# Ledger of designs, part 101: designed miniproteins, single chains, continued (5)

Each design is a single chain, and the fold is of that chain. pLDDT is the mean over its residues in the fold that is shown.

## One batch from the design tools (miniprotein)

Design m19749
Fold by ESMFold2-Fast:
Structure m19749 (fold): chain A 56 residues (1-56)
Amino acid sequence: ASKREQVLMAVAEVIHETGRAPSREELREIAKKYGVSVGTVRAAAREVLAAIAANS
């Protein structure tokens, strides 16, 4: 799996567990874990949230 897929899955897991958008701290933790920018994780979070909204 690509690094992008791993980030998307990590974001989706947080949303599934909490029922909310990831916090700033959760975004930073994912960014640090996968070696990507916080902006990359924030973009992934928006993508996952949009997909959930479209299918709900």
Scores: mean pLDDT 81

Design m19750
Fold by ESMFold2-Fast:
Structure m19750 (fold): chain A 86 residues (1-86)
Amino acid sequence: MTLILKFKNLSDEQKEQLLQRAEAYRKEGIDVEVKVEGDTLTITLGNVSVERAIGEVLRAIGLELDGAEVEIEIKGDKVTITITFP
């Protein structure tokens, strides 16, 4: 399945951490595309398992508890998680 992670209102430190996470996914053999636009970063994962997608949903819920705004869209074989930091 395809998992799209979109992060908004990022600090430079948060962008660096997310870029490191994207590299970790590449090391696992995942198809990773990264797009950076100002304080917005989008990570697209093209060949992920359901278990990995669930893990990212749970991570997003954790960020919502920490004050981020989270939107999750499931459409066929695509899951889009949009996270907007305070």
Scores: mean pLDDT 81

Design m19751
Fold by ESMFold2-Fast:
Structure m19751 (fold): chain A 73 residues (1-73)
Amino acid sequence: SLEEAKKHYEEGLKALRDNDLDRAIEHFEKAIELAPEDSPLLAKAYYTLGDIYLARGEDEKAQEYFRKAKELE
């Protein structure tokens, strides 16, 4: 549901603040799984995952997530 997706997105942001990238990724993936197809949370979660992977030097994986975010717009 959207409410559960929002909670996972918030927990992902908290994990980023704690510099726990693995936990952040897990929560953002769950937010994507639970969000409705037309939810703006989907694009936000994909962009955030892209930024995380780009920061880690995983450019190819980052591009995949950015592409998925753009497909929703």
Scores: mean pLDDT 84

Design m19752
Fold by ESMFold2-Fast:
Structure m19752 (fold): chain A 57 residues (1-57)
Amino acid sequence: MSQEKLDEAYRKNLRDLARELLDKGLTEEQIVAELVSWGFDPEEARRIVREVVEEKK
């Protein structure tokens, strides 16, 4: 599926995964690297991880 609806679903999944990894004690850089290794876009991963880290503070 290559629909724009997938873009929002990916962003939500990225946020959920980033929160889980942060709760496990991974650093922001480690979370970004993990998401990128799973095939997510590096810029999107960095943006989402930063948002999640800032929301947790």
Scores: mean pLDDT 74

Design m19753
Fold by ESMFold2-Fast:
Structure m19753 (fold): chain A 83 residues (1-83)
Amino acid sequence: MKIAEKLANNSTLEQLKRGAQNILAGEKDNPEMVAHAQAALASDDKLEMAEHFMHMLDVAVGILKEAVERVIEEKLKKKELEE
């Protein structure tokens, strides 16, 4: 079974809509995340909503990786500049 199908089968429509609303509130600066969250909220089908959630997860994992790499690089550059 696809992960999106499993998410849809184990979630209510209300839970999925609440999740998308929370993502929109937190991630307004990322247009790809905003687009998927808006598409999820516009959908009345749990499977379509779950598929948008899987896309949002992929984007969030990418953002987290880039954010961690950037913080490490920024801290290393600051130490070189201050020493």
Scores: mean pLDDT 72

Design m19754
Fold by ESMFold2-Fast:
Structure m19754 (fold): chain A 74 residues (1-74)
Amino acid sequence: MEELEERLKKAEEALKFNPDSIFAHFALGDIYRELGEDEKALEHYKKALEIARKNPDYQEFIPLLEEKVKELEK
């Protein structure tokens, strides 16, 4: 749990300074999924997907994020 707790803290700090960070939301999605918090993971993946769709530089992340959302909605 120590590594997950440290990753969670860092991702939360990143969101405090940039609430629209695709990387912070993506990391929080992965962390919450590992913790079994599927609803929280889904919310963060959906937010990351929304950000990726608005930014041409992040188009490559869209298929990956859509896959993660679909996986958690089953």
Scores: mean pLDDT 80

Design m19755
Fold by ESMFold2-Fast:
Structure m19755 (fold): chain A 57 residues (1-57)
Amino acid sequence: SKEELKKKIFEYFKRMKENNEPYDEELSNKFAEELEKLNLSPEEIKKIIEEIGEYAG
């Protein structure tokens, strides 16, 4: 589901920030692909990315 995927992405970026792990472009692309499979609008995808970005900044 959307909420389950969002939580998984959130935990991933939180872990990366806490461990100072490098940005994984391949895994990020896989998350984007999964979000596209949910038929989300560009606005919904942007909102999710912005929420995740709060943990990257």
Scores: mean pLDDT 69

Design m19756
Fold by ESMFold2-Fast:
Structure m19756 (fold): chain A 52 residues (1-52)
Amino acid sequence: SDVIRNAIIDAAKSRGRDYVDDDDLQVAIQADPSKVDLARELAEEYNKKQKE
């Protein structure tokens, strides 16, 4: 969802990173705890894109 996507990206950028780590994932989970599985999947996809 947009809320989760924005939360993980904003958290990573605010920390000067171009990838999502566990701390950034926790921000997304706190934004919408019911979507924890989706948040993990979005973080993994984002990180794969950054490695390309």
Scores: mean pLDDT 69

Design m19757
Fold by ESMFold2-Fast:
Structure m19757 (fold): chain A 84 residues (1-84)
Amino acid sequence: MSAEEVAREALATTPGAVRVTVLQGRDGRIEEVLLEYADGGAELYRPATGARERISVAQAAGRVLRMIGLELAGEATVVTVRRP
């Protein structure tokens, strides 16, 4: 499944989520799924371990910046989808 497919499915199936950011490694594995909620909360999901972690809006912003840094370095692909 592509990062875009994962992001779109997560946004469609997660009540209250307004933005989803997916980090896909160069090997095609989905490393992280970041779910951001209308209430300002966020949740980080790591598919390889099944770990889910509730994080603050500030931590979510910092995570997105790290993901973008990895993409700019050619180490990963980052996909973000938002509710209309």
Scores: mean pLDDT 83

Design m19758
Fold by ESMFold2-Fast:
Structure m19758 (fold): chain A 102 residues (1-102)
Amino acid sequence: DLLAQGKYDEAIKKYEEEIKKDPNNAQAWANLAVAYALKGDLETAEEYARKAIEIDPNNALGWAALAFVYLMKGDFEKAREYARKALEIDPRNPLALSVLAM
């Protein structure tokens, strides 16, 4: 996993290539959102997380990425709201669980 290894630029390139092949790949958009959030680009992360959810409202990682972005912005109410939505879809989502563990 390129994200787990801290290889964010390699992860971004991989997911951008996936989106070029299939622009409706919600999981690739969600993975891009996580990569940009981990790089500290919260604006791009939010945009791509919202794109993932627009394509697939049941994409748990897209909701978890939004939760993480709002956590980093200090909006704890929105962070908890979006993390709960992610966990409603996937109770084992590691990013959403991490957001709620504050």
Scores: mean pLDDT 87

Design m19759
Fold by ESMFold2-Fast:
Structure m19759 (fold): chain A 59 residues (1-59)
Amino acid sequence: MSVEELEKLLSDPDVRVRMQAAVQLGKLGKEGIEPLKKALNDPDPRVRSVAKIALAQIG
């Protein structure tokens, strides 16, 4: 899945979909950093937590 598709999924109404998108963006490394920063501002704390962990894994 491309970074563009995953970034679209960060705007999905389903919290579970947004969490999964953040996990996949973390696996992309550097390319995932910008959309993961958007996920840090998600209204659901679970999505924000996943985004924070993903960013910490990107060295």
Scores: mean pLDDT 83

Design m19760
Fold by ESMFold2-Fast:
Structure m19760 (fold): chain A 89 residues (1-89)
Amino acid sequence: SLEQLERRLKSQEVAREVGRVLLAIGHALDARPDEARELLKTQTWLSPEAVKEMEELIKKAEEIRKQNPDLSPNERAGLLLKKFLEEKK
């Protein structure tokens, strides 16, 4: 039906946009893990669980960068997000 097609197209656009945002976050964590860690310490609006998850993500970003220095920041960001999502399942 037309409604189903419209929802699928919107879902594809949203998925691409979410993917771009997540990649940008991964790139930032790869480039600036220390800044991300400082922001976690100073913010007051994240739950303790969210803070722990972000700290784990920062640690994984540092590990991936150390293990894959020859990869581009975008490639390392992709590896970070893939590993993080797989470990949370």
Scores: mean pLDDT 68

Design m19761
Fold by ESMFold2-Fast:
Structure m19761 (fold): chain A 62 residues (1-62)
Amino acid sequence: SELEELEREAKRLQEEIDRLVRELQDARARKAPRSEIQALLDRLGQLSDRYLELQKKIDELK
């Protein structure tokens, strides 16, 4: 169903967000360049926005 496809997409997005959070923590621990940290933060923001929009769509389905 469409709901099942959207829930699978949300799970995939959550896993990607969790991975990026871990990568950000590792990058900070190894004192990565500010540009690298900023790129990770920007990507996290984009994925978080997409996740929220997807959750809203799921909540509005039946």
Scores: mean pLDDT 86

Design m19762
Fold by ESMFold2-Fast:
Structure m19762 (fold): chain A 88 residues (1-88)
Amino acid sequence: SSQTRQIAMDGIDRIRQGVRDGQSPQQLNDIRQQTIRQISSVSTPDTTGRILGVLRSMHDQVVRGQQQNDWQSVDQAIQQGIQQINEI
């Protein structure tokens, strides 16, 4: 739904901003978990599961990029997450 996509996009935007602000992997994970909880309250288990998978994959790539100081990889992970959410 439009509402579900908006919540997911807001969550990704918060993660992108958190990366720019130098937040830790744990703080970024907390944003991801809050986003999933908000989505689960307004969406089906199937849609929530698909979004959870996208956000998990994005988080793992962002954390790897941060650890390697590979900010291009971090940005690519966020852009791919946005694209995948738009396809749900």
Scores: mean pLDDT 86

Design m19763
Fold by ESMFold2-Fast:
Structure m19763 (fold): chain A 55 residues (1-55)
Amino acid sequence: APVKIVLPEGIPAEVAEQIRELTLKAHELEETDPEKAEEYFNEALRLYLEALEAL
């Protein structure tokens, strides 16, 4: 299913791009390597929370 990622205004473009890339990689790996997919999701979530606290 298509995934819609909405990030708050003010997050640096580099960080926003990295969060999106990690999330997309996680979705690509969900069926073939779910453990690796979860690692990418956790990394994306960590970056997202750090970016929110920096706002």
Scores: mean pLDDT 75

Design m19764
Fold by ESMFold2-Fast:
Parts: sequence; structure tokens; C-alpha cells
Structure m19764 (fold): chain A 59 residues (1-59)
Amino acid sequence: GTGAKTARELGREAVELARQGRSLEAADLAHQAMFLAGWSGDVEGADLASEAYRIIAEN
């Protein structure tokens, strides 16, 4: 379970970790955010997860 965190919150944290070069932690949170976004229909959460993946791929 992901507890009280939303897809958007996890996605935002993933972007922050990706910008810090913490790619493995960022990928884990981005995967969780994308999963929750798919279940809840949170488009912003999915967009944040996609941004985190893009930052990881560019580093």
C-alpha cells in the first residue's frame, strides 16, 4: 500500500529525486505514481511521473 500519498505527491517527489541524480529512488517513486494515476485517473500525477522518467533518461 502507498499509504496517504497521492499519485501527484509521489510524482512530484520523483521529479525532485531525478533532478538530484537519485535515479533509482526517482524511478521507484515514478513507477508508484504512474500506477496510482492509472487507478485514480490523476492525469497530473501521470504527467509528473513521465517528467521524472524523462529527466532520468537525459542524465
Scores: mean pLDDT 83

Design m19765
Fold by ESMFold2-Fast:
Formats: structure tokens, C-alpha cells, sequence
Structure m19765 (fold): chain A 91 residues (1-91)
């Protein structure tokens, strides 16, 4: 589940990491950790739009649960935003 996805991510096997986190989300759509990790993998793969969607979903789930947003989710959102701005300026 989440550990399998993290192992694939560390190996640079982003497609298998994505599949593992998508499986975790299919089993529990409110798994904010799986959504945050999916965002991290999409960011590493360069899919900025999907990374943004995944991080925003993680934040929405955590807010709905009354939990604090982890720094990793906020940092990921900032990193995606910065890269999207760079891509827009460079295009």
C-alpha cells in the first residue's frame, strides 16, 4: 500500500509508485497520506497539473477531518506552483 508506493518512488519507478498510491486511494478515498504521496510522485515525474490536484485533495481531506495540514503538503503545493510559473514564463 503506502510503503510499496514509497519503495517504488525511491527506486525512481514513478509509474509503479503511482499505481500503488492509486490502489491505496481506491481502498480508502479519504487517505490524505496517499493523496499527498501521489502529488509528490507526479511532481517528480513532471506532471504538475496532477501533482497540484493530488495535493489539493490531500489538503481538503485533512481539513474535512479537522487535522492540521502537514508541512510536506504545503511545501509540495508551493513547489508545484513555482514550477508551473516557470513553465508558463518559459513557454
Amino acid sequence: MTKEGEAYYKKGDYDKAIAAYEKAIAEDPNNAEAWANLGKVYYAKGDLEKAEEAYLKAEAILRAQGKKIPPEVLEGQIEVGVEKLKAAVSA
Scores: mean pLDDT 82

Design m19766
Fold by ESMFold2-Fast:
Structure m19766 (fold): chain A 88 residues (1-88)
Amino acid sequence: SGVKSVAVAGEGPLAELVRSQGLEVVEYPNWVAAMVALIKDEVDALLAQRSHAESAALSGDKEILEEIGPLEIPGLGEVETAIAGRVA
């Protein structure tokens, strides 16, 4: 608990599922826009596919992102997504 808002990058079906859990979903056009929102403390967490998280790591931005944990969504189970937060 503690996460109230989640940024989602182009994940229509996942965005609806996150909303169904009572969380505020803020949609962004791409992963970079979602990352900027997290850095600016406009959202509590990011929801993204593993491939997008891997791209951020390859670009060297892994030092500013911390994996909070795997995402387990009721109805989907554990998906190939990650929840990332700003490094403290």
Scores: mean pLDDT 59

Design m19767
Fold by ESMFold2-Fast:
Structure m19767 (fold): chain A 95 residues (1-95)
Amino acid sequence: MIEEKLAEVRRLIGEIESTKDDNKALELARKVVSLLKELADQATPEQRPEVIAAIREALDAVSRKADESKNFDIQLELAVLEVYLAVLLVTLERE
């Protein structure tokens, strides 16, 4: 179960990085955050490093798309998702 969700997260991160459509990037970023939240809640201590790595990868991709976007509303929504991922990362690293 976790391996399938991690593979889907990495696939979606790749799509975020490759898409030139800001609305598509935002849609994909929301899906990634949702999956990472589920993974963080479900991860055993042994699986936690893999989830942490995926969160860092997602943070980098979302941050880059926020910086590239020319639409203020999309930049703002992506920035909110960045904050969510950063808080999730810190919370998971403290366990």
Scores: mean pLDDT 85

Design m19768
Fold by ESMFold2-Fast:
Structure m19768 (fold): chain A 61 residues (1-61)
Amino acid sequence: GSELRERLERIYEELVKKAEEEGDENALRIARAQREYIESLLEEKRYDLARLLIEQLEKEL
């Protein structure tokens, strides 16, 4: 629950900063879409899938 949401917010902040530094509006939109999707998984209590996606995003940073 809360741990996954904290990790998602942290990753989202890092992705947004990177996209803004690079001036990549597409990367910014993708980051927002990924955050919304993972938030929907958390609301559906699909914690295992949400965790896998969070881990994947952490590896890309």
Scores: mean pLDDT 84

Design m19769
Fold by ESMFold2-Fast:
Structure m19769 (fold): chain A 71 residues (1-71)
Amino acid sequence: ELDALLAEIAALLTGGGEAFAAAVRAELAAARAAGDETRVELLLTLARAAVEAARSGEPVEVPATAEQARA
């Protein structure tokens, strides 16, 4: 489920994970409202890749703020 995936991202990406998860959730909600299935699929793929990288101990870049996530 999406909420479980985003909660896992927030937990694994300490220091910025909550802001990152919130940004992904907002973009996903907007994409779903627009009916942009391609964007929804890409966002879910990227979110899952981030979770798998964190689980594997791979270094993951986390923006310090939501603004850095956008820019």
Scores: mean pLDDT 63

Design m19770
Fold by ESMFold2-Fast:
Structure m19770 (fold): chain A 91 residues (1-91)
Amino acid sequence: MAEELLRRADELAKEAARAYHAGDVDRAVELLREAARLAEEAGLPALARRIRLHAEYLRAEAAGDAETVARLRAEYAALVPAAEAEYAALR
C-alpha cells in the first residue's frame, strides 16, 4: 500500500514539474498538494511537508515574492534530512 501511494505521489510530482514548465502554476500547486497528501497517507509526514513547502515556493516564485521565496528555501532545506531519513527507513 505505502509503495503504491509513493509511486503515485512521484508521478504527480513529475506532472507538477511539467505543468510548472508549461506556465500552469495553479495546476502544478494542485498536483504537489495531492502528492503531499499521498505521502502523508504513506506514513511519510516529513516528505509530505517538504512537498507542501515546494508548492508554496512555486506560487511565491511565480508571484515575484522574493522574501517569501528566500524563507521557503530555508525551510525546505531544513526538512531535507528528515524526509531522506523517512525514505531510508523504508529500505
Scores: mean pLDDT 81

Design m19771
Fold by ESMFold2-Fast:
Structure m19771 (fold): chain A 80 residues (1-80)
Amino acid sequence: ASQEEIDREVEAVMNYLLGKGYLGEGDYEKAIEYFQKAIEADPSIAPEAYRLIATAYEKLGDTEKAQSYRKKAEEIEKAR
């Protein structure tokens, strides 16, 4: 792997862990922000991150966005 690929994988993992931390603390808006950054850094994490974004939107009361992100995660998982 190139150094750029490694740096992006590390960036994705760090943002994903920060997102999970904020989700656990109840800061759902920050959780969504960091999960989106993780997906941008490494799109391979998208289905896992989308499920957690969906959970955050459910906690915020945005059921339509929650359903949309669950569907995105499901479509990617079916392609795996």
Scores: mean pLDDT 83

Design m19772
Fold by ESMFold2-Fast:
Structure m19772 (fold): chain A 67 residues (1-67)
Amino acid sequence: ISLNDLKREVSKYLRDVLGLDTTQVRQKLKELEDEAKRLGIPTKVLLLRFLGRFEEAEKLLEEERKK
């Protein structure tokens, strides 16, 4: 799964569940990207965790650790 596909899924969740507009969605995505950098993990991992896709997130994190 691509980073752009995950950003699109998170954007849908933010709009459909939290009722955020386009500007607020972009701001929240930026906050999530910044949080991933602060935690020292790939942005994809944080986005997968945000969507509740924990098994995929942990698998991707283990793959990144092996590089």
Scores: mean pLDDT 81

Design m19775
Fold by ESMFold2-Fast:
Structure m19775 (fold): chain A 94 residues (1-94)
Amino acid sequence: EKPSMDEIDLLILGVLTLLEERHGSDPEVQALRDRLKALADEMAALHKAGKEVPKELLEEAIRVLEEIRERTADDPATADMADRAIEALRSYME
């Protein structure tokens, strides 16, 4: 089932929230959070403007989420939310 961009935005917001609440002291994780937020904001702006979100932007968001998942492997709640966001982005591109 193909997710909407609004569903993807909500999943990414969930990841961003968990990273701030649970990993606020990790500067490498916070740098990934800042990058993910910038990508999510750009994707949301394009979608709201009725423009196609470029595949390269979706692929970059997946790459950042994969790095977040790897760095938060000891936090199953954050890693699981990142996996759900990755799956939704991959499904959206199908």
Scores: mean pLDDT 86

Design m19776
Fold by ESMFold2-Fast:
Structure m19776 (fold): chain A 68 residues (1-68)
Amino acid sequence: SSARQQQLLALADEFDARAAEYRAQAEALRKQAAATGDERLEQEADILEGVSALLEGISALLRQKAAK
């Protein structure tokens, strides 16, 4: 139904927005790591990038489901 499609797309948009936030945080952490040499900040950035990629994957699946 169109209502179900709208719900799935809204959820996908929320996951895309959160993924973008985590990518921005990861970029900030990498810049800080480059300035300080702190390997822990690089590890935290890697985790945030991984979570962001998973959320983008879920968003893509939701959009695929909405298209059917």
Scores: mean pLDDT 90

Design m19777
Fold by ESMFold2-Fast:
Structure m19777 (fold): chain A 66 residues (1-66)
Amino acid sequence: MQSQQAIELAEEAIRLAEKGDYARALELADQAITLADEGLKQGDTEGAQRAIELANRARLLAVLGL
């Protein structure tokens, strides 16, 4: 399901941000948000919200350089 893929991309984005690969972390976080939006359209509200929360965390880590 698209929401599961969004969660996996968001978790990968967090790992990349933690390793210092901020550019790739931002790219994967943006892709995760896009897939989460598709999941919302299909009625997977819980999975999509989790993916968006994780993606926002990855973006915050990347921007702060942590």
Scores: mean pLDDT 81

Design m19778
Fold by ESMFold2-Fast:
Order: sequence, then C-alpha cells, then structure tokens
Structure m19778 (fold): chain A 69 residues (1-69)
Amino acid sequence: MEKLEELLAARPEIEAALADPSLSPDTKEAARKVLEAIERVERGEMTLEEAVEEVEKWLREERERKAAE
C-alpha cells in the first residue's frame, strides 16, 4: 500500500503540472495518462501494478510511434 500512498500523494503535483501553461502538450498528455491510471486504481478498476505497467507500455508505444516517423 505504500506505493499507492506515494502515487496518491503525487496527484496534486501532477494536477499542478497539467495546469501549468508553460509545459509542452506531450508532457501534459503523459501527466493526464498517469492521472487517469491513478483514478482507475482509486476506483478499484485495476491494481497499482497493472496501472504502472499500462502507463509504461503507453509511454514506450508513443516513443516508438514517434521514432518510426
């Protein structure tokens, strides 16, 4: 549960990042994806481990997609 508590504690910082107009759209998209995963864990729709794996997979696929162009 410690990792979940740390993730939930990071939520205000992630929300602050999304509200920062100086951040790139790509950074905001990544932050939004992380926030969505946190919310799904909070609702009991997925485990913390599954949420972390989904976010990491999404980040890898996005990097590969951009590199393939």
Scores: mean pLDDT 70

Design m19779
Fold by ESMFold2-Fast:
Structure m19779 (fold): chain A 61 residues (1-61)
Amino acid sequence: GDPRLTPLQGKILVLLGSNPEGLTEEQLAERLGVSRSTVKRAIDALVEAGLVKKVDGRYVL
């Protein structure tokens, strides 16, 4: 794995790779069993890093 990624960020990337149409923040929170605020912090970091994009309320690789 990438040593710069948290375990949660790695799980988000795996889920998005398996769902090319994208997932909402709510769907990520439900699938990962964490709060929306926890997902938001992790996904915002991935968007800032250029690994993930937000398109029409969904997150995609």
Scores: mean pLDDT 82

Design m19780
Fold by ESMFold2-Fast:
Structure m19780 (fold): chain A 56 residues (1-56)
Amino acid sequence: SDIDEALGLMAVGIAKSSNISDKEKVEELRKLAELLEKQGNLIAAEIVRKEAEKIE
């Protein structure tokens, strides 16, 4: 869905941000993924988790 694509782009934006540390990026992306899973948006949660994995 369009929202899954938008969430993926936001996750990439967080991952590429120069204003926060890699540790903080990973923590924020993991929190977002957990929130999305609880809301039932498994596709968006997976996209966000993959962005966190790219930083680690």
Scores: mean pLDDT 75

Design m19781
Fold by ESMFold2-Fast:
Structure m19781 (fold): chain A 80 residues (1-80)
Amino acid sequence: MEELREKLIAELFPEVRKIVKKIAPNLSDEEIEKIAREVAEWLVSRVPAFHLETVDASRFLKLNKKDIEKRVKELVEKYK
C-alpha cells in the first residue's frame, strides 16, 4: 500500500514542482522541492487505498489543478 502511494507521489511530483516554481520563482530549488513534496503527499493522502491502482496521474492532476495551486499558495505564504 505504501509503495503505491509513493509511486503516485513520484508521478505527481514533477508537475506539482512546476506549479510551485511558477507561483514562487524566488524560492530556492530546495524550498521548491520541499513544498512540492508536501503538496503531492497531501494530495495522495486523500486517495482511498482501493483506488490507488486505478488512479490515472495525468487526469488526477487536471482535475485537482486548482486545489494544487491553492495549497501551494498556502504553503508559500507560511514559509515567507
Scores: mean pLDDT 78

Design m19782
Fold by ESMFold2-Fast:
Structure m19782 (fold): chain A 65 residues (1-65)
Amino acid sequence: MEEDIARAFIEMALGISLATGASLEDGKAFLERVAKEALERGVDPEFIEKTLADGLAALEARHAA
C-alpha cells in the first residue's frame, strides 16, 4: 500500500507538471520533492528510485517531443 501511494503521488506530480505547463526544471524539482517525502515516510528506497526515474524519463520525453 505505501508503494502504491508513493507511485500515485509521483504520477500526480508528473500530471500536475504537464497540465500546468511547468518547465522541465520545475517539473523535475517537483517529482524529486515528492520522492524525498516518500523516502522520509519510510517507503522502500529501491522502489522510489525506480518510480522517480520512470517519472523523470516520462517528463523529459514530453519536453523533448
Scores: mean pLDDT 80

Design m19783
Fold by ESMFold2-Fast:
Structure m19783 (fold): chain A 69 residues (1-69)
Amino acid sequence: MSEEELEREVAYALAVMTAALLKRITGDSELADRYIAEAEEAYKKGDVERVLEITRRAFAEGDRLLAER
């Protein structure tokens, strides 16, 4: 794989893992599925920066939801 392809694969893997952890912690599969769908669209377009932004938003959302419980 090219270095750009590898970076995109790693970013996507981080996004999917973050969404999976969010689902496990919150029990909200719909929320997790939305983040995975957004990350997949960014991944298909080769937008690594967008995939990483989605991952960061998933972390922030999880933190917010846990604080409310």
Scores: mean pLDDT 77

Design m19784
Fold by ESMFold2-Fast:
Structure m19784 (fold): chain A 114 residues (1-114)
Amino acid sequence: MEEVVALVEGLGVVLEVPREVLEAVTRAIGRLRGDPEAILDLGRLLLAGYVGNGHYVARLLEEMDVDAVARVARQLVEYVPESVVDALVEAIRARDVEAALAAGRRLVEELLRT
């Protein structure tokens, strides 16, 4: 449990999320391979999307390497339905804040069911 908190601090994010959501997201991103910055940005996006923080999602989509984050996000097809991952990847590539909020929340809900 303290490891999960330390991982969120490592993301540089202070968000009020349910413990189970935090644990599910950190476990999921911990399984991903590739660019560490893209993996961390994906984790930030998923947490911000779940809590509905549109301002932070907008900033992330403007500042992140969209192509790198989209490539890393595709690995989530091993853990959640492909249609959910496709929606998130499309939202990231389009820099669509509303779509990213909806897709991020849905993806986290699917992770909670695994």
Scores: mean pLDDT 79

Design m19785
Fold by ESMFold2-Fast:
Structure m19785 (fold): chain A 60 residues (1-60)
Amino acid sequence: ADETDELLKYIKKKYEELSKIDEEKATKIAAEAIKLFLEGKSKEEVIEYLDKKYEEALKE
């Protein structure tokens, strides 16, 4: 589905950006985002989670 493809591309983009700095943290955030989506969280909720955790990780 288009929504799933968009979400996976977004997760991959964020993962690639953060993994250059902290691969363990990037892996954990990506895994949790995928888990939230599989548990039935909306695309918006998953993106919000990613943006928050990604920004937090980059500030450290």
Scores: mean pLDDT 80

